# Designs tried in a protein design run: designed miniproteins, single chains, continued (3). Part 86

Each design is a single chain, and the fold is of that chain. pLDDT is the mean over its residues in the fold that is shown.

## One batch from the design tools (miniprotein)

Design m10977
Fold by ESMFold2-Fast:
Structure m10977 (fold): chain A 97 residues (1-97)
Amino acid sequence: SEAEEKAVKEMIKKIEEELKQFERELFDQNLSPEALESAIERKEKELREWMEKEIKKNKMSPEQAKYLRDEMERLIERTRATLLKVQAILAEAARRG
């Protein structure tokens, strides 16, 4: 239904907002790639636990739950790629002056 689609979109939006805030916080901390990977794993676990609780609370269908899980994985991978790319650019800029 339209209401179910909106609920799914709202959950995805919250995941996106949480990941954007996470990116900003990590960027400001100047973490090493290893520390960054560890931080991403912790954030993934936190978001996954929240998502599973919300799926159960909202009695989402298995299909909706799968879509949300797949989207979360996609967003986390995008976040990891973005953070690593930005760190590489900053490291290059620092080497060049």
Scores: mean pLDDT 80

Design m10978
Fold by ESMFold2-Fast:
Structure m10978 (fold): chain A 65 residues (1-65)
Amino acid sequence: MYEVEVRVPADPEVIAEVKSFLENPEVRLEGDYAVIKGFVKEEDLVPLAQLVQEHGGVILRLKKL
């Protein structure tokens, strides 16, 4: 399990896809971007990272629990 924080475009579809990988997702809208924080399972980390990269987002924080 990892605690993760990502920044992605503030597109409702992109936000929904990122949230689908996370437990207890928290969303903060910042202009044209959304900052999404939550917990990701180890098996879902690589798919989440690929999704974020495909949409031009960035992983801001990643912490192993």
Scores: mean pLDDT 87

Design m10979
Fold by ESMFold2-Fast:
Structure m10979 (fold): chain A 65 residues (1-65)
Amino acid sequence: MAEEREAELDRIVDEAVQLVKEGKMTPEEAAGLAARRAYQELGLTDSEVARVAKRVIDKADEALA
């Protein structure tokens, strides 16, 4: 279901943001990791992958503020 897919996307995003919070990745690196995982594991379109990357950047920027 779309809800289960959204939960997996949330997990991918949260894991990427956690790496930024731990100082292991930049927001851009984490966004790239999340985008690659979403594309490979969930088969998302380019537009959906771009939204995942933006979500990681936005959350990482908030966490680093």
Scores: mean pLDDT 79

Design m10980
Fold by ESMFold2-Fast:
Structure m10980 (fold): chain A 74 residues (1-74)
Amino acid sequence: ALSDEEKIEKWVESFRKMLEEFLKSDGSRLTPEQLRELLENFRRWLLSQVPEEHRARMEPLLEEVVRELLKRYG
């Protein structure tokens, strides 16, 4: 069975891959503000799917993904 840490890492990696694939096709059509809102909405949704005690560990990983994608596509 997967540990909680391994599950969190898989969720974060899946989140990154999903967003990157979307941005490769449609990202150039978004303003920086629209991109930020989209990424923040997805981050909040993913956090809502995990137990509160795991959110503190997952938040900085998701913020790093959002920051990286904003730098690359914004």
Scores: mean pLDDT 75

Design m10981
Fold by ESMFold2-Fast:
Structure m10981 (fold): chain A 80 residues (1-80)
Amino acid sequence: RPSPAEIEAAMVETARRMVTLSLEEAKALFTAFLRGLAAGTGDPAIEALAREAIARAETLSKEELLQLFGETRQRIMDLL
């Protein structure tokens, strides 16, 4: 439903917010954002990427979480 440009803008803004949050808050935002994106697009490939990224996020530091979000953004944008 959202355009690729809207998705990219939302992901950039989410990454900025994650930088200012605690690790626990950043993980919560990361999970909520990716679940929301998957639900909003209804794309099975985006749903699969979101599930993979959320599972990987559990054991990560804040720097690793931000890196994973950047990688996930690139993979999602390559699908659009």
Scores: mean pLDDT 83

Design m10982
Fold by ESMFold2-Fast:
Structure m10982 (fold): chain A 59 residues (1-59)
Amino acid sequence: SWRKLETFETENGVKLIAYERDSGEIVFLYEGPVGPTPYARAPKGETIFLALTGKEFKT
């Protein structure tokens, strides 16, 4: 099961929704106008998630 945490918006207008897994790992989903946006943009999201949760995330 996953618990919804926070929502963020990148400088490109891509919205990210953070979820915490049972293991305590953070996972985020990309929501935005660009469907083919890959998780390769993870570095910015990772920094944000570490600031908010103090935990790593994976993509």
Scores: mean pLDDT 51

Design m10983
Fold by ESMFold2-Fast:
Structure m10983 (fold): chain A 111 residues (1-111)
Amino acid sequence: MEEVRKLLLGVLEELAKLQKGKVTIYLFYRPGSPVSEKLKKILEELVKTEFPGKFELVEVDAEKNPELAKKFSITTVPRIVFLDENGNDVFPLLSEEAKVNLQEAYVLLLK
């Protein structure tokens, strides 16, 4: 879990530098999923302790919000979507390293 925290911290640090305004984090999850709960706890800690006021964490039940999941091409959970102050997906603006680190975090959560 410590390694997942470090990978996510690096992604959030890069987003904080790239985005002038507030970033909204959509966490697509499944209620009762241990993997989703682990990711939620790490993100809650990071946005509160490391980046106060920069990120807003919004939990999205993927099964109850199928249209929103479809809009962001969510086929599996948990998954994170980063939105700028205008509601645009900022994942494409991340470095290749940050994109790989986010994928690595998902893989490590499944162990």
Scores: mean pLDDT 84

Design m10984
Fold by ESMFold2-Fast:
Structure m10984 (fold): chain A 82 residues (1-82)
Amino acid sequence: MLDELARRLAERLGDEVPEVPREEAARQNELGSLAGRALAAEHRRRPLSLEEIVDRLVALAEEHGKYAALGFLGTLARELAL
């Protein structure tokens, strides 16, 4: 699952890591981490399809930045033991 999420994120956002200030990257990552915890709780209540998880991940990256997607993905993997 994690590999597929990472691949789909790379497909939609490209392979390049955007250059952002360290402070901005940390803030984006924290936001993503909180969103990942929320999605993990939702997934435990109602199993989400891989497509739904990918759509949430891509939307977060597009709205809040690539580091938000990384924080989301890392937290989701940890919370769901992926």
Scores: mean pLDDT 73

Design m10985
Fold by ESMFold2-Fast:
Structure m10985 (fold): chain A 78 residues (1-78)
Amino acid sequence: AEIELDEENLTELAKLIAKELGTDKVEEIKEAIKKAVLKSQGKSREEAIKEIAREIAKATGVSEEAALKALEKVGFVP
């Protein structure tokens, strides 16, 4: 399933993820989510969440495992 977010919801989601990761890189996380959502168009929910975790990890310098756990805590479960 595709994940779609408006600009305000995306900003709030990025803030929650930044808090879970212990970083202030809200704009970098926001851009990472946008990029990952575009890359995951037509993919399953599980694949889309993994792509989002990878792009957040690249943007923030955290591990993909840390990004995936942060997504799980803010309500993105595979």
Scores: mean pLDDT 77

Design m10986
Fold by ESMFold2-Fast:
Structure m10986 (fold): chain A 98 residues (1-98)
Amino acid sequence: MKEALEKIEAKYKKLMAKAKTEEEKLLAELTYRVYLLYLTSESPEELAEGLRREAEWVRREMPDEKLAEELVKELEEAAEEVLGLDIEELRAELLAAL
């Protein structure tokens, strides 16, 4: 858990350091927020609700309307997909990807 959080924070810092535009900085923040949801959610239902809240955050904050709609669609589709899965397995897959 602590090591996973440190890896997520390191990835966020790396993405922020590479970001050249406001959109890229927001993408880095979204990536960090989504990783935290996968790490901290206690059920697939909680994770799905969190992903839908992140979709609403994207709609408010993302200045590129086309990119915002693409990200919102991906987050909504991910929210539906996780409802059929085990939360511990979803978390294990995330940790393997870090």
Scores: mean pLDDT 83

Design m10987
Fold by ESMFold2-Fast:
Structure m10987 (fold): chain A 95 residues (1-95)
Amino acid sequence: GSPMEKLLERLERLAELAREKGLPVVAQALETLTGNIKKAAPYMTPEQQEEFVKKVEPVLDRLEEAILADDEAAIAESLEELDKIAVEAGDLLAE
């Protein structure tokens, strides 16, 4: 699979982890992000996809650690950072 396909699989696993930890709102946010990325990905160049994955992966690492640590502040911060990255990617495709 492409780096983007691997990212989408990771987002799905993190949503499952969030549900397992009793964080349904976090799971829903990740599922919404996954859907938005699936819609945007076909309009991205390979270089844009690789750059997007490179920006998102470290944030997902922090989010996963925050979920496992029950760190509500770190979860909120990581989700806000993910949303900003997704919005910036969407804005670039809308131009």
Scores: mean pLDDT 82

Design m10988
Fold by ESMFold2-Fast:
Structure m10988 (fold): chain A 102 residues (1-102)
Amino acid sequence: MPSVEELLEEVLRLLEELRERIAADESLSPADKATLLATLEGQILALRYALESGAFPEELVQTLVDTERGQIAFLRRVGASPEIIELEERILELLEEILEQV
C-alpha cells in the first residue's frame, strides 16, 4: 500500500487540479465559485502544513473527509459538472483510505 504521506501528496495534487477546474467551470456562479475556492484553499493549506510537519492526526483527516462530503453535496445541489463531482469523489475515497491508516 502507498504510505499516508504519498496518499496525502496525491490528495494535494487532486485538490490543486480541482481548484483549476472550479475556476474554469462556466456552470458555477461567481458566488458558488468563491465559496468552493475558499474551502479548497483551507484544505490545501491544512494538507501542506501536515506534509511539511510530518504530522497526520486523525482529527485533521476526519475534518478533511467531513469537508469533502459537504462539498460534494453542495456541488450536486448547484449542478456542477460531472468531472468536478467525480474528482471530489476520488479525493474523498483517498481521504477515507488515509483515515483507516491513522
Scores: mean pLDDT 84

Design m10989
Fold by ESMFold2-Fast:
Structure m10989 (fold): chain A 94 residues (1-94)
Amino acid sequence: MEVPKTLIKSFTYKDRTPLSEKHRKLVELLRKHGLRVRNVTQEGADKVLEAIKEALEKGVDKLQLSVSPDGGETEISGSVTREEAREILKEIEE
């Protein structure tokens, strides 16, 4: 049995492009899994999706996220487990 691994991702973005339907679905899934999500843009949502993919590829047990616009307040924060990350990715790909 492996020791639980946590991946912490913190990043900023500058683009303010509005969310597509796919990105809105991602935001709803993040909220369903307990993440705090405020006003978010397409770039911010894409960064979260990329972090989820990286967490699954690295085989971590938990992903902690903090996403904000450059010079702004945190828009996405919280954590997802490996199982939650798989569910989110599957729902977004379907």
Scores: mean pLDDT 72

Design m10990
Fold by ESMFold2-Fast:
Structure m10990 (fold): chain A 71 residues (1-71)
Amino acid sequence: MEELKKMLENARPASKKASDTMIDFTARLLEELGIMSYEEAKEWLKEKDAADVQEITTKAILELIKLKREK
């Protein structure tokens, strides 16, 4: 979780924008994890580089799997 938050804070401004689908998917993951609301995540992610968004997405999936398993 802390590693994911650190990745969010260190994400670079967009040199290439992530796809709308990737942004939407990642925003839903961040809301499910309780990091930020869907609306806040979507607005925040649209300003970040596609490569950083992809890494955040991967990490968020892993954290969500861990969270669901811990019940």
Scores: mean pLDDT 78

Design m10991
Fold by ESMFold2-Fast:
Structure m10991 (fold): chain A 76 residues (1-76)
Amino acid sequence: KEALEAEKKMLESTARAITEKGQVLSGETVADMLEAMPVVTEAGKEAAEAMRELAKAGASTEEVAKLLEEQAKKIE
């Protein structure tokens, strides 16, 4: 439960860093950040895999932010 909350908060804060602070982060970097968390849930692993696929597709920073918000919304 706490691990899911931590992952959701990380996804939300990372999306905000991109949209509000203008940070340029790739899907690969975000996936690495998710996998580096002390506890990685199934939802966190799914989000990391989605981010790596987005990076393979050459996605923009805006697409990374959008997927981060969608994954955060998916985590209960």
Scores: mean pLDDT 75

Design m10992
Fold by ESMFold2-Fast:
Structure m10992 (fold): chain A 54 residues (1-54)
Amino acid sequence: SMADELREKLTEAGLLDRFDDGTIQRIADSLTRHGLPVDVAVTLLRNVDADRRA
């Protein structure tokens, strides 16, 4: 599923533990709705995580 693919990519990026399962599922649903690849979400989540810590 899109959520599983996103979890795999987030694990590779070291970001999986920074987001809860509900957030990951909502983002996966948004990717599916907008026809966006998971790589776009990984980049976005990396930036969101950085902004939240700034």
Scores: mean pLDDT 80

Design m10993
Fold by ESMFold2-Fast:
Structure m10993 (fold): chain A 61 residues (1-61)
Amino acid sequence: MLSAEEILEEARRIAEELRALGHEAVAGIFLQEVERAVKEGNLEVAQEIVRAGRAYLESLR
């Protein structure tokens, strides 16, 4: 399992790429959800959100 720091790093990269593709609102909501899960100590949930965000990003390419 990734650390909280690694999860947030990956989430920031995904959000950056989503913004570059014009999906600013989705990027913002995605980051807020990951940050919330990390803050609550739900690292497994945070990692699932990151996986979903990456799959969505890949679907746009």
Scores: mean pLDDT 82

Design m10994
Fold by ESMFold2-Fast:
Structure m10994 (fold): chain A 67 residues (1-67)
Amino acid sequence: AFVPRRRHMEASDVTVELAASAYTPAGQAALAAATGVSESAVRKIVDDPNNTPEGRAGLIAELVLEK
């Protein structure tokens, strides 16, 4: 891009930061607002022990990248 962008913040760093935020109630609310899903849906993804760390990260990444 020709316009200055926040490199280091928009790629995997944003996904990691949002994933970390999903472990708190406030972060879950923010992530729900950003992705357009309900707060309870975000919490269900984070709290589901059946989700692998890889699958959990993939779901969050898809929600962020789709929006």
Scores: mean pLDDT 57

Design m10995
Fold by ESMFold2-Fast:
Structure m10995 (fold): chain A 64 residues (1-64)
Amino acid sequence: SMEGERIIEEIREIAEEIKRLYPDDSVLHQSLDSVIERSKSASVEEQQKYLEAVRGLLDYLKSQ
């Protein structure tokens, strides 16, 4: 769906920002890639939860 595509794109953008903050953290990068892949097969409701989770992670990491 158009809504799902927008949510996945926002998840991807946030994941790329986190990867830029921690470029050598291969475990974190793999976890973020896993979230993106899972979001592609998820419902819009589940995609929204993934988006909220990566937003929360970025906010937490920026506060350090």
Scores: mean pLDDT 88

Design m10996
Fold by ESMFold2-Fast:
Structure m10996 (fold): chain A 118 residues (1-118)
Amino acid sequence: SEEDIAERKAIVDQAVSLLPPELAAFLRDFYDRAIEILKEAKSPQEAADRLIALVQEETDRLLASTTDPAVKAAIREVGADMVAALQRAAQEGKSLEEILDEVTGMLLTLAARLRDAL
């Protein structure tokens, strides 16, 4: 529901608010784009495929904009984990809501690891 999306978005916003502003803005933009994909997708498989492409694209973009080896390692590892989780969710026939929960959880994991690396 719109209320559930707003609540999840607020949790993500709070988690990224402690990161440097540019990184916080990047992760907020990523999550907004992920939510849009989930709203537009006609099936969970379409959502998973589009989200995998988004994760790969944004992982590459974020890696290109950072030089810290610990930050790069966190981005690479969580990016790979997100792709694997989305592939698994599609294979297991997860719903759009369950896919949103996977994306939300992995983004919170990335935010926490980035805070620890910085």
Scores: mean pLDDT 86

Design m10997
Fold by ESMFold2-Fast:
Structure m10997 (fold): chain A 85 residues (1-85)
Amino acid sequence: DAAKAAQIQAMVDQARALAAQGRALVAQGQIDGIDILRQGVDTIAQAHRLYAQAVAVAVSQAVGDAILQKVDDSLKAIYEKLDKE
């Protein structure tokens, strides 16, 4: 999805900008730079979560081999077993 890829890229770019700003402030002795660095870390963590979700969906959709089919069948069997308990 091009829209999600653009969103993830924007978040990565924002995290890089925050990291650069935070480092510059810390280099000037500004303790507030540490909070900005923390915001950058939080932003990259969010971008990583979105990327991981997008990769999982892409793998599920793009790879049509017998292994993914067997995994889906195994998950259905587990859900059926849970539904009987």
Scores: mean pLDDT 67

Design m10998
Fold by ESMFold2-Fast:
Structure m10998 (fold): chain A 64 residues (1-64)
Amino acid sequence: QAQQLVDQGQAAYDAGDYETAAQLFTQAAQIDPSNSQAHMLLMRSYMALGREDEGVRTVSELAS
């Protein structure tokens, strides 16, 4: 289930829809907090949005 959200988020990221990608990767990380791929892609999405500090905070909260 988390993998499906990661796949959808990656498709959004590849389309340049970084906001939607961040939302989907956040949902994937909430379902599977141990999924380092979702955390990495979430961080990349926030970096693409120019919101790196917010991305670091969000990933840290989800990984806890």
Scores: mean pLDDT 79

Design m10999
Fold by ESMFold2-Fast:
Structure m10999 (fold): chain A 72 residues (1-72)
Amino acid sequence: AAEAAAHARAGDLGQQTRDNLVKAIEKAEKGEEETEDVYLGYGIQLLRDKDVGANSIEELIEIGKKYIEEKK
């Protein structure tokens, strides 16, 4: 399924960039800055924690961006 493919890609990317995404999220929570890494990190978390569908890394970034905008 498309969701399973997105999870697989997010998992691979998450393994490679795990520490950087965690650090980016921590910086954003401190109000330091927002970057694509922060958006991607939240998108990956939402994909895993909630049944949200994403077919690409670009869609994950958009999902994370919307989440941050709703949080403001």
Scores: mean pLDDT 60

Design m11000
Fold by ESMFold2-Fast:
Structure m11000 (fold): chain A 69 residues (1-69)
Amino acid sequence: MEEAAERLREAGATPEQVELVVEAVKAALEGDSVKAQMLAAKALATASPEQQQAILEVLRETVRKLRES
């Protein structure tokens, strides 16, 4: 989680965007796919193209880990 947050900050994501992505990842890990999708969409809606790429990479890695578990 800390690595994901740091990567987002390096891409220029705002503290609010980082928090939304962290909450989306937690919701996904808890099995709340609807909440995870809504939080991720909210973060992406306010993000620049570079920030969107970093957010999508974090979300993709989280989904991959869930599928391997």
Scores: mean pLDDT 77

Design m11001
Fold by ESMFold2-Fast:
Structure m11001 (fold): chain A 80 residues (1-80)
Amino acid sequence: VEEKIEELAKELGLSEDQLEKIKEAYKYVLEKLKNSNEEEKKKLLEYLKDIIEEFENTPLESFSNAEKVQYVVAKVLLEE
Protein backbone atom coordinates (compact mmCIF):
# COMPACT_ATOMS: atom_id res chain seq x y z
CA VAL A 1 0.00 0.00 0.00
CA GLU A 2 2.67 2.52 1.05
CA GLU A 3 4.85 1.68 -1.98
CA LYS A 4 1.85 2.10 -4.31
CA ILE A 5 0.96 5.47 -2.74
CA GLU A 6 4.58 6.68 -3.14
CA GLU A 7 4.75 5.52 -6.78
CA LEU A 8 1.47 7.23 -7.78
CA ALA A 9 2.35 10.43 -5.88
CA LYS A 10 5.75 10.58 -7.64
CA GLU A 11 4.09 10.02 -11.05
CA LEU A 12 1.73 12.96 -10.34
CA GLY A 13 4.59 15.22 -9.14
CA LEU A 14 3.37 15.45 -5.53
CA SER A 15 5.67 16.57 -2.68
CA GLU A 16 6.48 14.71 0.56
CA ASP A 17 3.99 16.98 2.39
CA GLN A 18 1.26 15.88 -0.05
CA LEU A 19 2.34 12.25 0.44
CA GLU A 20 1.70 12.58 4.20
CA LYS A 21 -1.75 14.04 3.46
CA ILE A 22 -2.48 11.03 1.23
CA LYS A 23 -1.50 8.62 4.04
CA GLU A 24 -3.71 10.48 6.56
CA ALA A 25 -6.68 10.63 4.15
CA TYR A 26 -6.24 6.93 3.29
CA LYS A 27 -6.41 5.96 7.00
CA TYR A 28 -9.43 8.23 7.56
CA VAL A 29 -11.44 6.83 4.62
CA LEU A 30 -10.44 3.22 5.43
CA GLU A 31 -11.66 3.68 9.04
CA LYS A 32 -14.88 5.29 7.77
CA LEU A 33 -15.50 2.30 5.45
CA LYS A 34 -14.98 -0.15 8.36
CA ASN A 35 -17.46 1.77 10.58
CA SER A 36 -20.09 2.24 7.81
CA ASN A 37 -23.24 0.18 7.31
CA GLU A 38 -23.85 -1.55 3.93
CA GLU A 39 -25.70 1.46 2.44
CA GLU A 40 -23.03 3.98 3.51
CA LYS A 41 -20.23 1.67 2.29
CA LYS A 42 -21.90 1.34 -1.14
CA LYS A 43 -22.25 5.14 -1.44
CA LEU A 44 -18.59 5.67 -0.43
CA LEU A 45 -17.39 3.10 -2.99
CA GLU A 46 -19.50 4.78 -5.71
CA TYR A 47 -18.03 8.17 -4.76
CA LEU A 48 -14.47 6.79 -4.96
CA LYS A 49 -15.18 5.28 -8.39
CA ASP A 50 -16.56 8.64 -9.59
CA ILE A 51 -13.36 10.40 -8.44
CA ILE A 52 -11.19 7.95 -10.42
CA GLU A 53 -13.39 8.10 -13.54
CA GLU A 54 -13.48 11.93 -13.59
CA PHE A 55 -9.70 12.15 -13.00
CA GLU A 56 -8.84 9.64 -15.74
CA ASN A 57 -11.17 11.32 -18.29
CA THR A 58 -9.88 14.88 -17.63
CA PRO A 59 -6.44 16.36 -18.53
CA LEU A 60 -4.02 16.08 -15.57
CA GLU A 61 -3.19 19.83 -15.80
CA SER A 62 -6.82 20.65 -14.85
CA PHE A 63 -6.39 19.28 -11.31
CA SER A 64 -5.09 20.92 -8.13
CA ASN A 65 -2.68 19.09 -5.82
CA ALA A 66 -5.59 18.51 -3.39
CA GLU A 67 -7.57 16.78 -6.17
CA LYS A 68 -4.53 14.66 -7.08
CA VAL A 69 -4.29 13.61 -3.40
CA GLN A 70 -7.96 12.51 -3.48
CA TYR A 71 -7.37 10.54 -6.69
CA VAL A 72 -4.41 8.60 -5.20
CA VAL A 73 -6.43 7.77 -2.05
CA ALA A 74 -9.43 6.59 -4.12
CA LYS A 75 -7.32 4.48 -6.51
CA VAL A 76 -5.33 2.75 -3.75
CA LEU A 77 -8.49 2.03 -1.68
CA LEU A 78 -10.30 0.44 -4.65
CA GLU A 79 -7.23 -1.74 -5.48
CA GLU A 80 -7.15 -3.11 -1.90
Scores: mean pLDDT 78

Design m11002
Fold by ESMFold2-Fast:
Structure m11002 (fold): chain A 92 residues (1-92)
Amino acid sequence: SKKLEEAIEKILALLEEEGLLELAEKLREYVEKYKKSLEQLLAEIESAIGILKAALDFTKELLKKGIASEEEIEEIERQIELLEEMKKILEE
């Protein structure tokens, strides 16, 4: 699909700008190998965002108990932001 190809090129450019070259290569291989449709990739990203938001809430509770770190919170937040940008590209 031309729309999927255009969306993937935009996501790859985003990942390359963020310095995530290995993740960009893995995404290219994933889309080619598994022949994901735009709708399937969108659903998977939305699911991943939901899981990470739940993990963020849980990790914040662990931080209050001294079991987790601020760095772990920041890592989850960065992953959510990246996935939300990918979702925006796929929705265009």
Scores: mean pLDDT 80

Design m11003
Fold by ESMFold2-Fast:
Structure m11003 (fold): chain A 81 residues (1-81)
Amino acid sequence: STLTIGSGGDTLSIPPGQTATIGGAYGRINAIAGQDTTLIFSADMIINISPTAATPQTQLIRIGNTPQFIIDALRSQMARS
């Protein structure tokens, strides 16, 4: 699906079940992703992802061909690690 990315500087809100491809150089992005959301980043950037509560989320994050600093569901990783 092609999504209209919300405006607001470095903040994105992505509905459940959607796939968003984010290109261009935003630098740093804060994202609020719904359930079963797939995010594809075409440019190298720093992202913070805030998960929705209660349900599992599928988040596939790819930035170019070189791994960059990615925060996947920060609270979830801190709780599970």
Scores: mean pLDDT 48

Design m11004
Fold by ESMFold2-Fast:
Structure m11004 (fold): chain A 56 residues (1-56)
Amino acid sequence: MIKFDKPLFSAVSGKELEKGLLSKKTGRVVAPEDLDKVTDFDPSDELVEVENKIKK
């Protein structure tokens, strides 16, 4: 898991996230629950778990 030093926003919903999946190829972050909805993911893309630093 990677700590992000800036706010995370869902590429699908635009909502701020505490955790997400970062696309290594595009730099986009997707909420884990939205990933099930997004079937157009690049098959060669690497997704890594990232955490928003604003965790209280």
Scores: mean pLDDT 64

Design m11005
Fold by ESMFold2-Fast:
Structure m11005 (fold): chain A 88 residues (1-88)
Amino acid sequence: MEVKEELDKLIEKAQEAIDEATREVSRALSNPKYREEGLELARELDKAVQLIKEARKNKDTPEAVELARKAYELAEKVLQRMRELVES
């Protein structure tokens, strides 16, 4: 029960990070100055989305926690990089 609750929280955190990163990437893609890096980071964000989908499908396995964690890490890296890029 607790392990599934931890997984649900991790998936929620990853989804929030994905949502924020999506907003930042969308802004960057609208500006030619950031477009190339924005496209690369959009591809990384797509990987995070796929990892979360896989975690949800395999919710009853230990692998689901690791998949959700990787998704969160990828989304967080994309978000950090995009914010740094836009601030520049």
Scores: mean pLDDT 79

Design m11006
Fold by ESMFold2-Fast:
Formats: C-alpha cells, structure tokens, sequence
Structure m11006 (fold): chain A 99 residues (1-99)
C-alpha cells in the first residue's frame, strides 16, 4: 500500500473507533473527540483519495448524529470544510443536509 492508502486507512479507523465510543457513551463525548475527528478528516484529505474522503466525511456525519448538539455542530463544520477543501461539493451538500 502507498503512504496515501495507509494514511486514509488510519483516518477511517480513527473515525470508526470514535463513532463506536460516542454511540455507546454520548455523555462522555468531549472537545478532544472533535479534535481527533478534525485530524482524521485532515489526514483523509491529505491522502488525495476522493473515495476515502467521502467515507471519512460520512463517518463524521454519523458521529454527529450521536454527539451532543454543541459538539455535533463543530463536527459538521469540520466535515463541510474538509469536503470543500477536497473539491467534493456533493459530499459537502450531504453535510449541510445533516444539520
């Protein structure tokens, strides 16, 4: 696998782990989880693989559905920003519809 494929894999696994944790204990979600999600989305964008960026953004949308409202808005803001940075306008529109 290329470094880009490895970085995308790390991003997707990190987001999946956060999703499982927040679904199980939404009351334990913190600003630190938002930072982890932001870094994972940044890593997915840095990979340059559009399909992996779409998957990462969709995982962030799913996390936001289970997160407290204040943290959910921050997660969706990061997801929309990174989708647009990657040139994925339809994916960015999916984030706006999830608000």
Amino acid sequence: ASQAELDAGVALVSLAVVLVEIRKHPEKATEEDVKIIDKALQLAVASGIPEDVREAVRLAIEIAKHAPPELAQKILDSAARYARQAGLDETAAEVEKAR
Scores: mean pLDDT 89

Design m11007
Fold by ESMFold2-Fast:
Structure m11007 (fold): chain A 59 residues (1-59)
Amino acid sequence: MALQQQRAAIFAQITNDLLAKIAEIQKDESLSEEQRRKEISKLNAKAFEEFKKALAELE
């Protein structure tokens, strides 16, 4: 498969998974606003690292 197609697929998958998890955290009323921000920040950092790692492996 072309490299650009693989990059697009990886980005879409990671982004969709991230958005789903963020929505779940936002719906969790047992978490404080500070806890939600911290958990979302962790998810964003993880998704970014996964994306960078996957792209580096394709290059």
Scores: mean pLDDT 78

Design m11008
Fold by ESMFold2-Fast:
Structure m11008 (fold): chain A 73 residues (1-73)
Amino acid sequence: SMEEKFRRLEELIARIADPALSLEELRRLGEEMVEILREMREEHPDDPRIYELEARAQRVAGAAYLRLAAEAA
């Protein structure tokens, strides 16, 4: 259901925000997140909650990539 997809995205966002997250985990979680968002947009293209959650997910994922890049330097 739509609500189950929202819950799963919230779980993925929380996991991606974890400072212990590895690059391999970030890639896997990010791929799942992209697929769920695609399905939600296809089912409910006019639901603003999807775009708000997508923007938050992109922000959190971007921060995780920047952190991992800094840790690798």
Scores: mean pLDDT 84

Design m11009
Fold by ESMFold2-Fast:
Structure m11009 (fold): chain A 81 residues (1-81)
Amino acid sequence: SAAERIREVTQRTAEESFEIQKKAIEEVRKLEDAAAKGTPSEAEKNLELAKQVREETRKKMLELIGEEAREQDRIREEAAR
């Protein structure tokens, strides 16, 4: 059914979202730890890299949510005929 297909899309998107966020949290934490333990110059560089990781992750998340919405809309349109 269309409801089952929408549920599958939602579950798949949730799983991908979790993996993207998990990897980003790990990378940001690593960079922030390096910043805390390094010289002031290294701290600045690592914090800037952490910001870039956060920005790229937000962009990926928005793209993923947008694709989920588009796929769900396609399923609804197919069901409506």
Scores: mean pLDDT 86

Design m11010
Fold by ESMFold2-Fast:
Structure m11010 (fold): chain A 55 residues (1-55)
Amino acid sequence: MSEEQIKAVIEFGKKAREAVAQGRAEGLSDAELRQRLVEITKEFHKKLDEIEKKE
């Protein structure tokens, strides 16, 4: 696994944690939090694909 892939995984974890914390603070429902996590996961997969193609 490349350093770029490791950084992407770490950033994904931070982003997901922050999204949940922020959403809870904003009073989002569990369904809305799930939707945000789905979008974050899609973005993460796209980023991994870009890193893999570059390597």
Scores: mean pLDDT 78

Design m11011
Fold by ESMFold2-Fast:
Structure m11011 (fold): chain A 100 residues (1-100)
Amino acid sequence: MELKKKAEELREKAKELEEKAKEKRKEMVFEVSKLTMQAMLEVAKGIESENREEYLEKARELMEEGNRKAKEYEEEVKKLEEEKKKLEEEAKRLEEEAKS
């Protein structure tokens, strides 16, 4: 039955998309954490500096970059999850047709 084989191939592609989504979530956590640490270091440098406002502004820019990256990763994950759902729905339809 060719329909059953096509359904299995679609389910394998859906699993690959799920794994990509998990990797994107890991990348998001790593990148946001890195930018947060850099922002904290800039705040620390500002505490003992006559140019405190410049260091605080740099820290703010790093935090805003972190927020932008988080949104970009969330959008990428949503696209992968939507593609996964479409593949799973198509696989289900093929499986139902194979029973007929």
Scores: mean pLDDT 85

Design m11012
Fold by ESMFold2-Fast:
Structure m11012 (fold): chain A 104 residues (1-104)
Amino acid sequence: SPIEEIQKLVEETIKKIKEAKNRVERDYVLDEFAKKFEQLSLDLSEEEINEVMDYVDRKLVEAVEEWGKEKGLSEEEIMRDVFIVRTYVLIVKKRILEKRKARP
């Protein structure tokens, strides 16, 4: 199912985040995730999108927080990175919903 494919994509993305050496590599992983996530989400209902977005937000925030702690980032730097990730997830959600409204 599309939901199972998204869950698998999230798990693979978490592993890639852990392997990222710096913020540039981490951000590249998040960009690739967003592109694939948008494509997989086109066939989801609006209700399914909301449920999946909550899962994605939680899991990616957890992964970025863990990554920041392992890299020795300050609490303020981690909070800023979490804010960026949450903003990113919100933008992706908006794009998915807009693409669905544009489909005849």
Scores: mean pLDDT 81

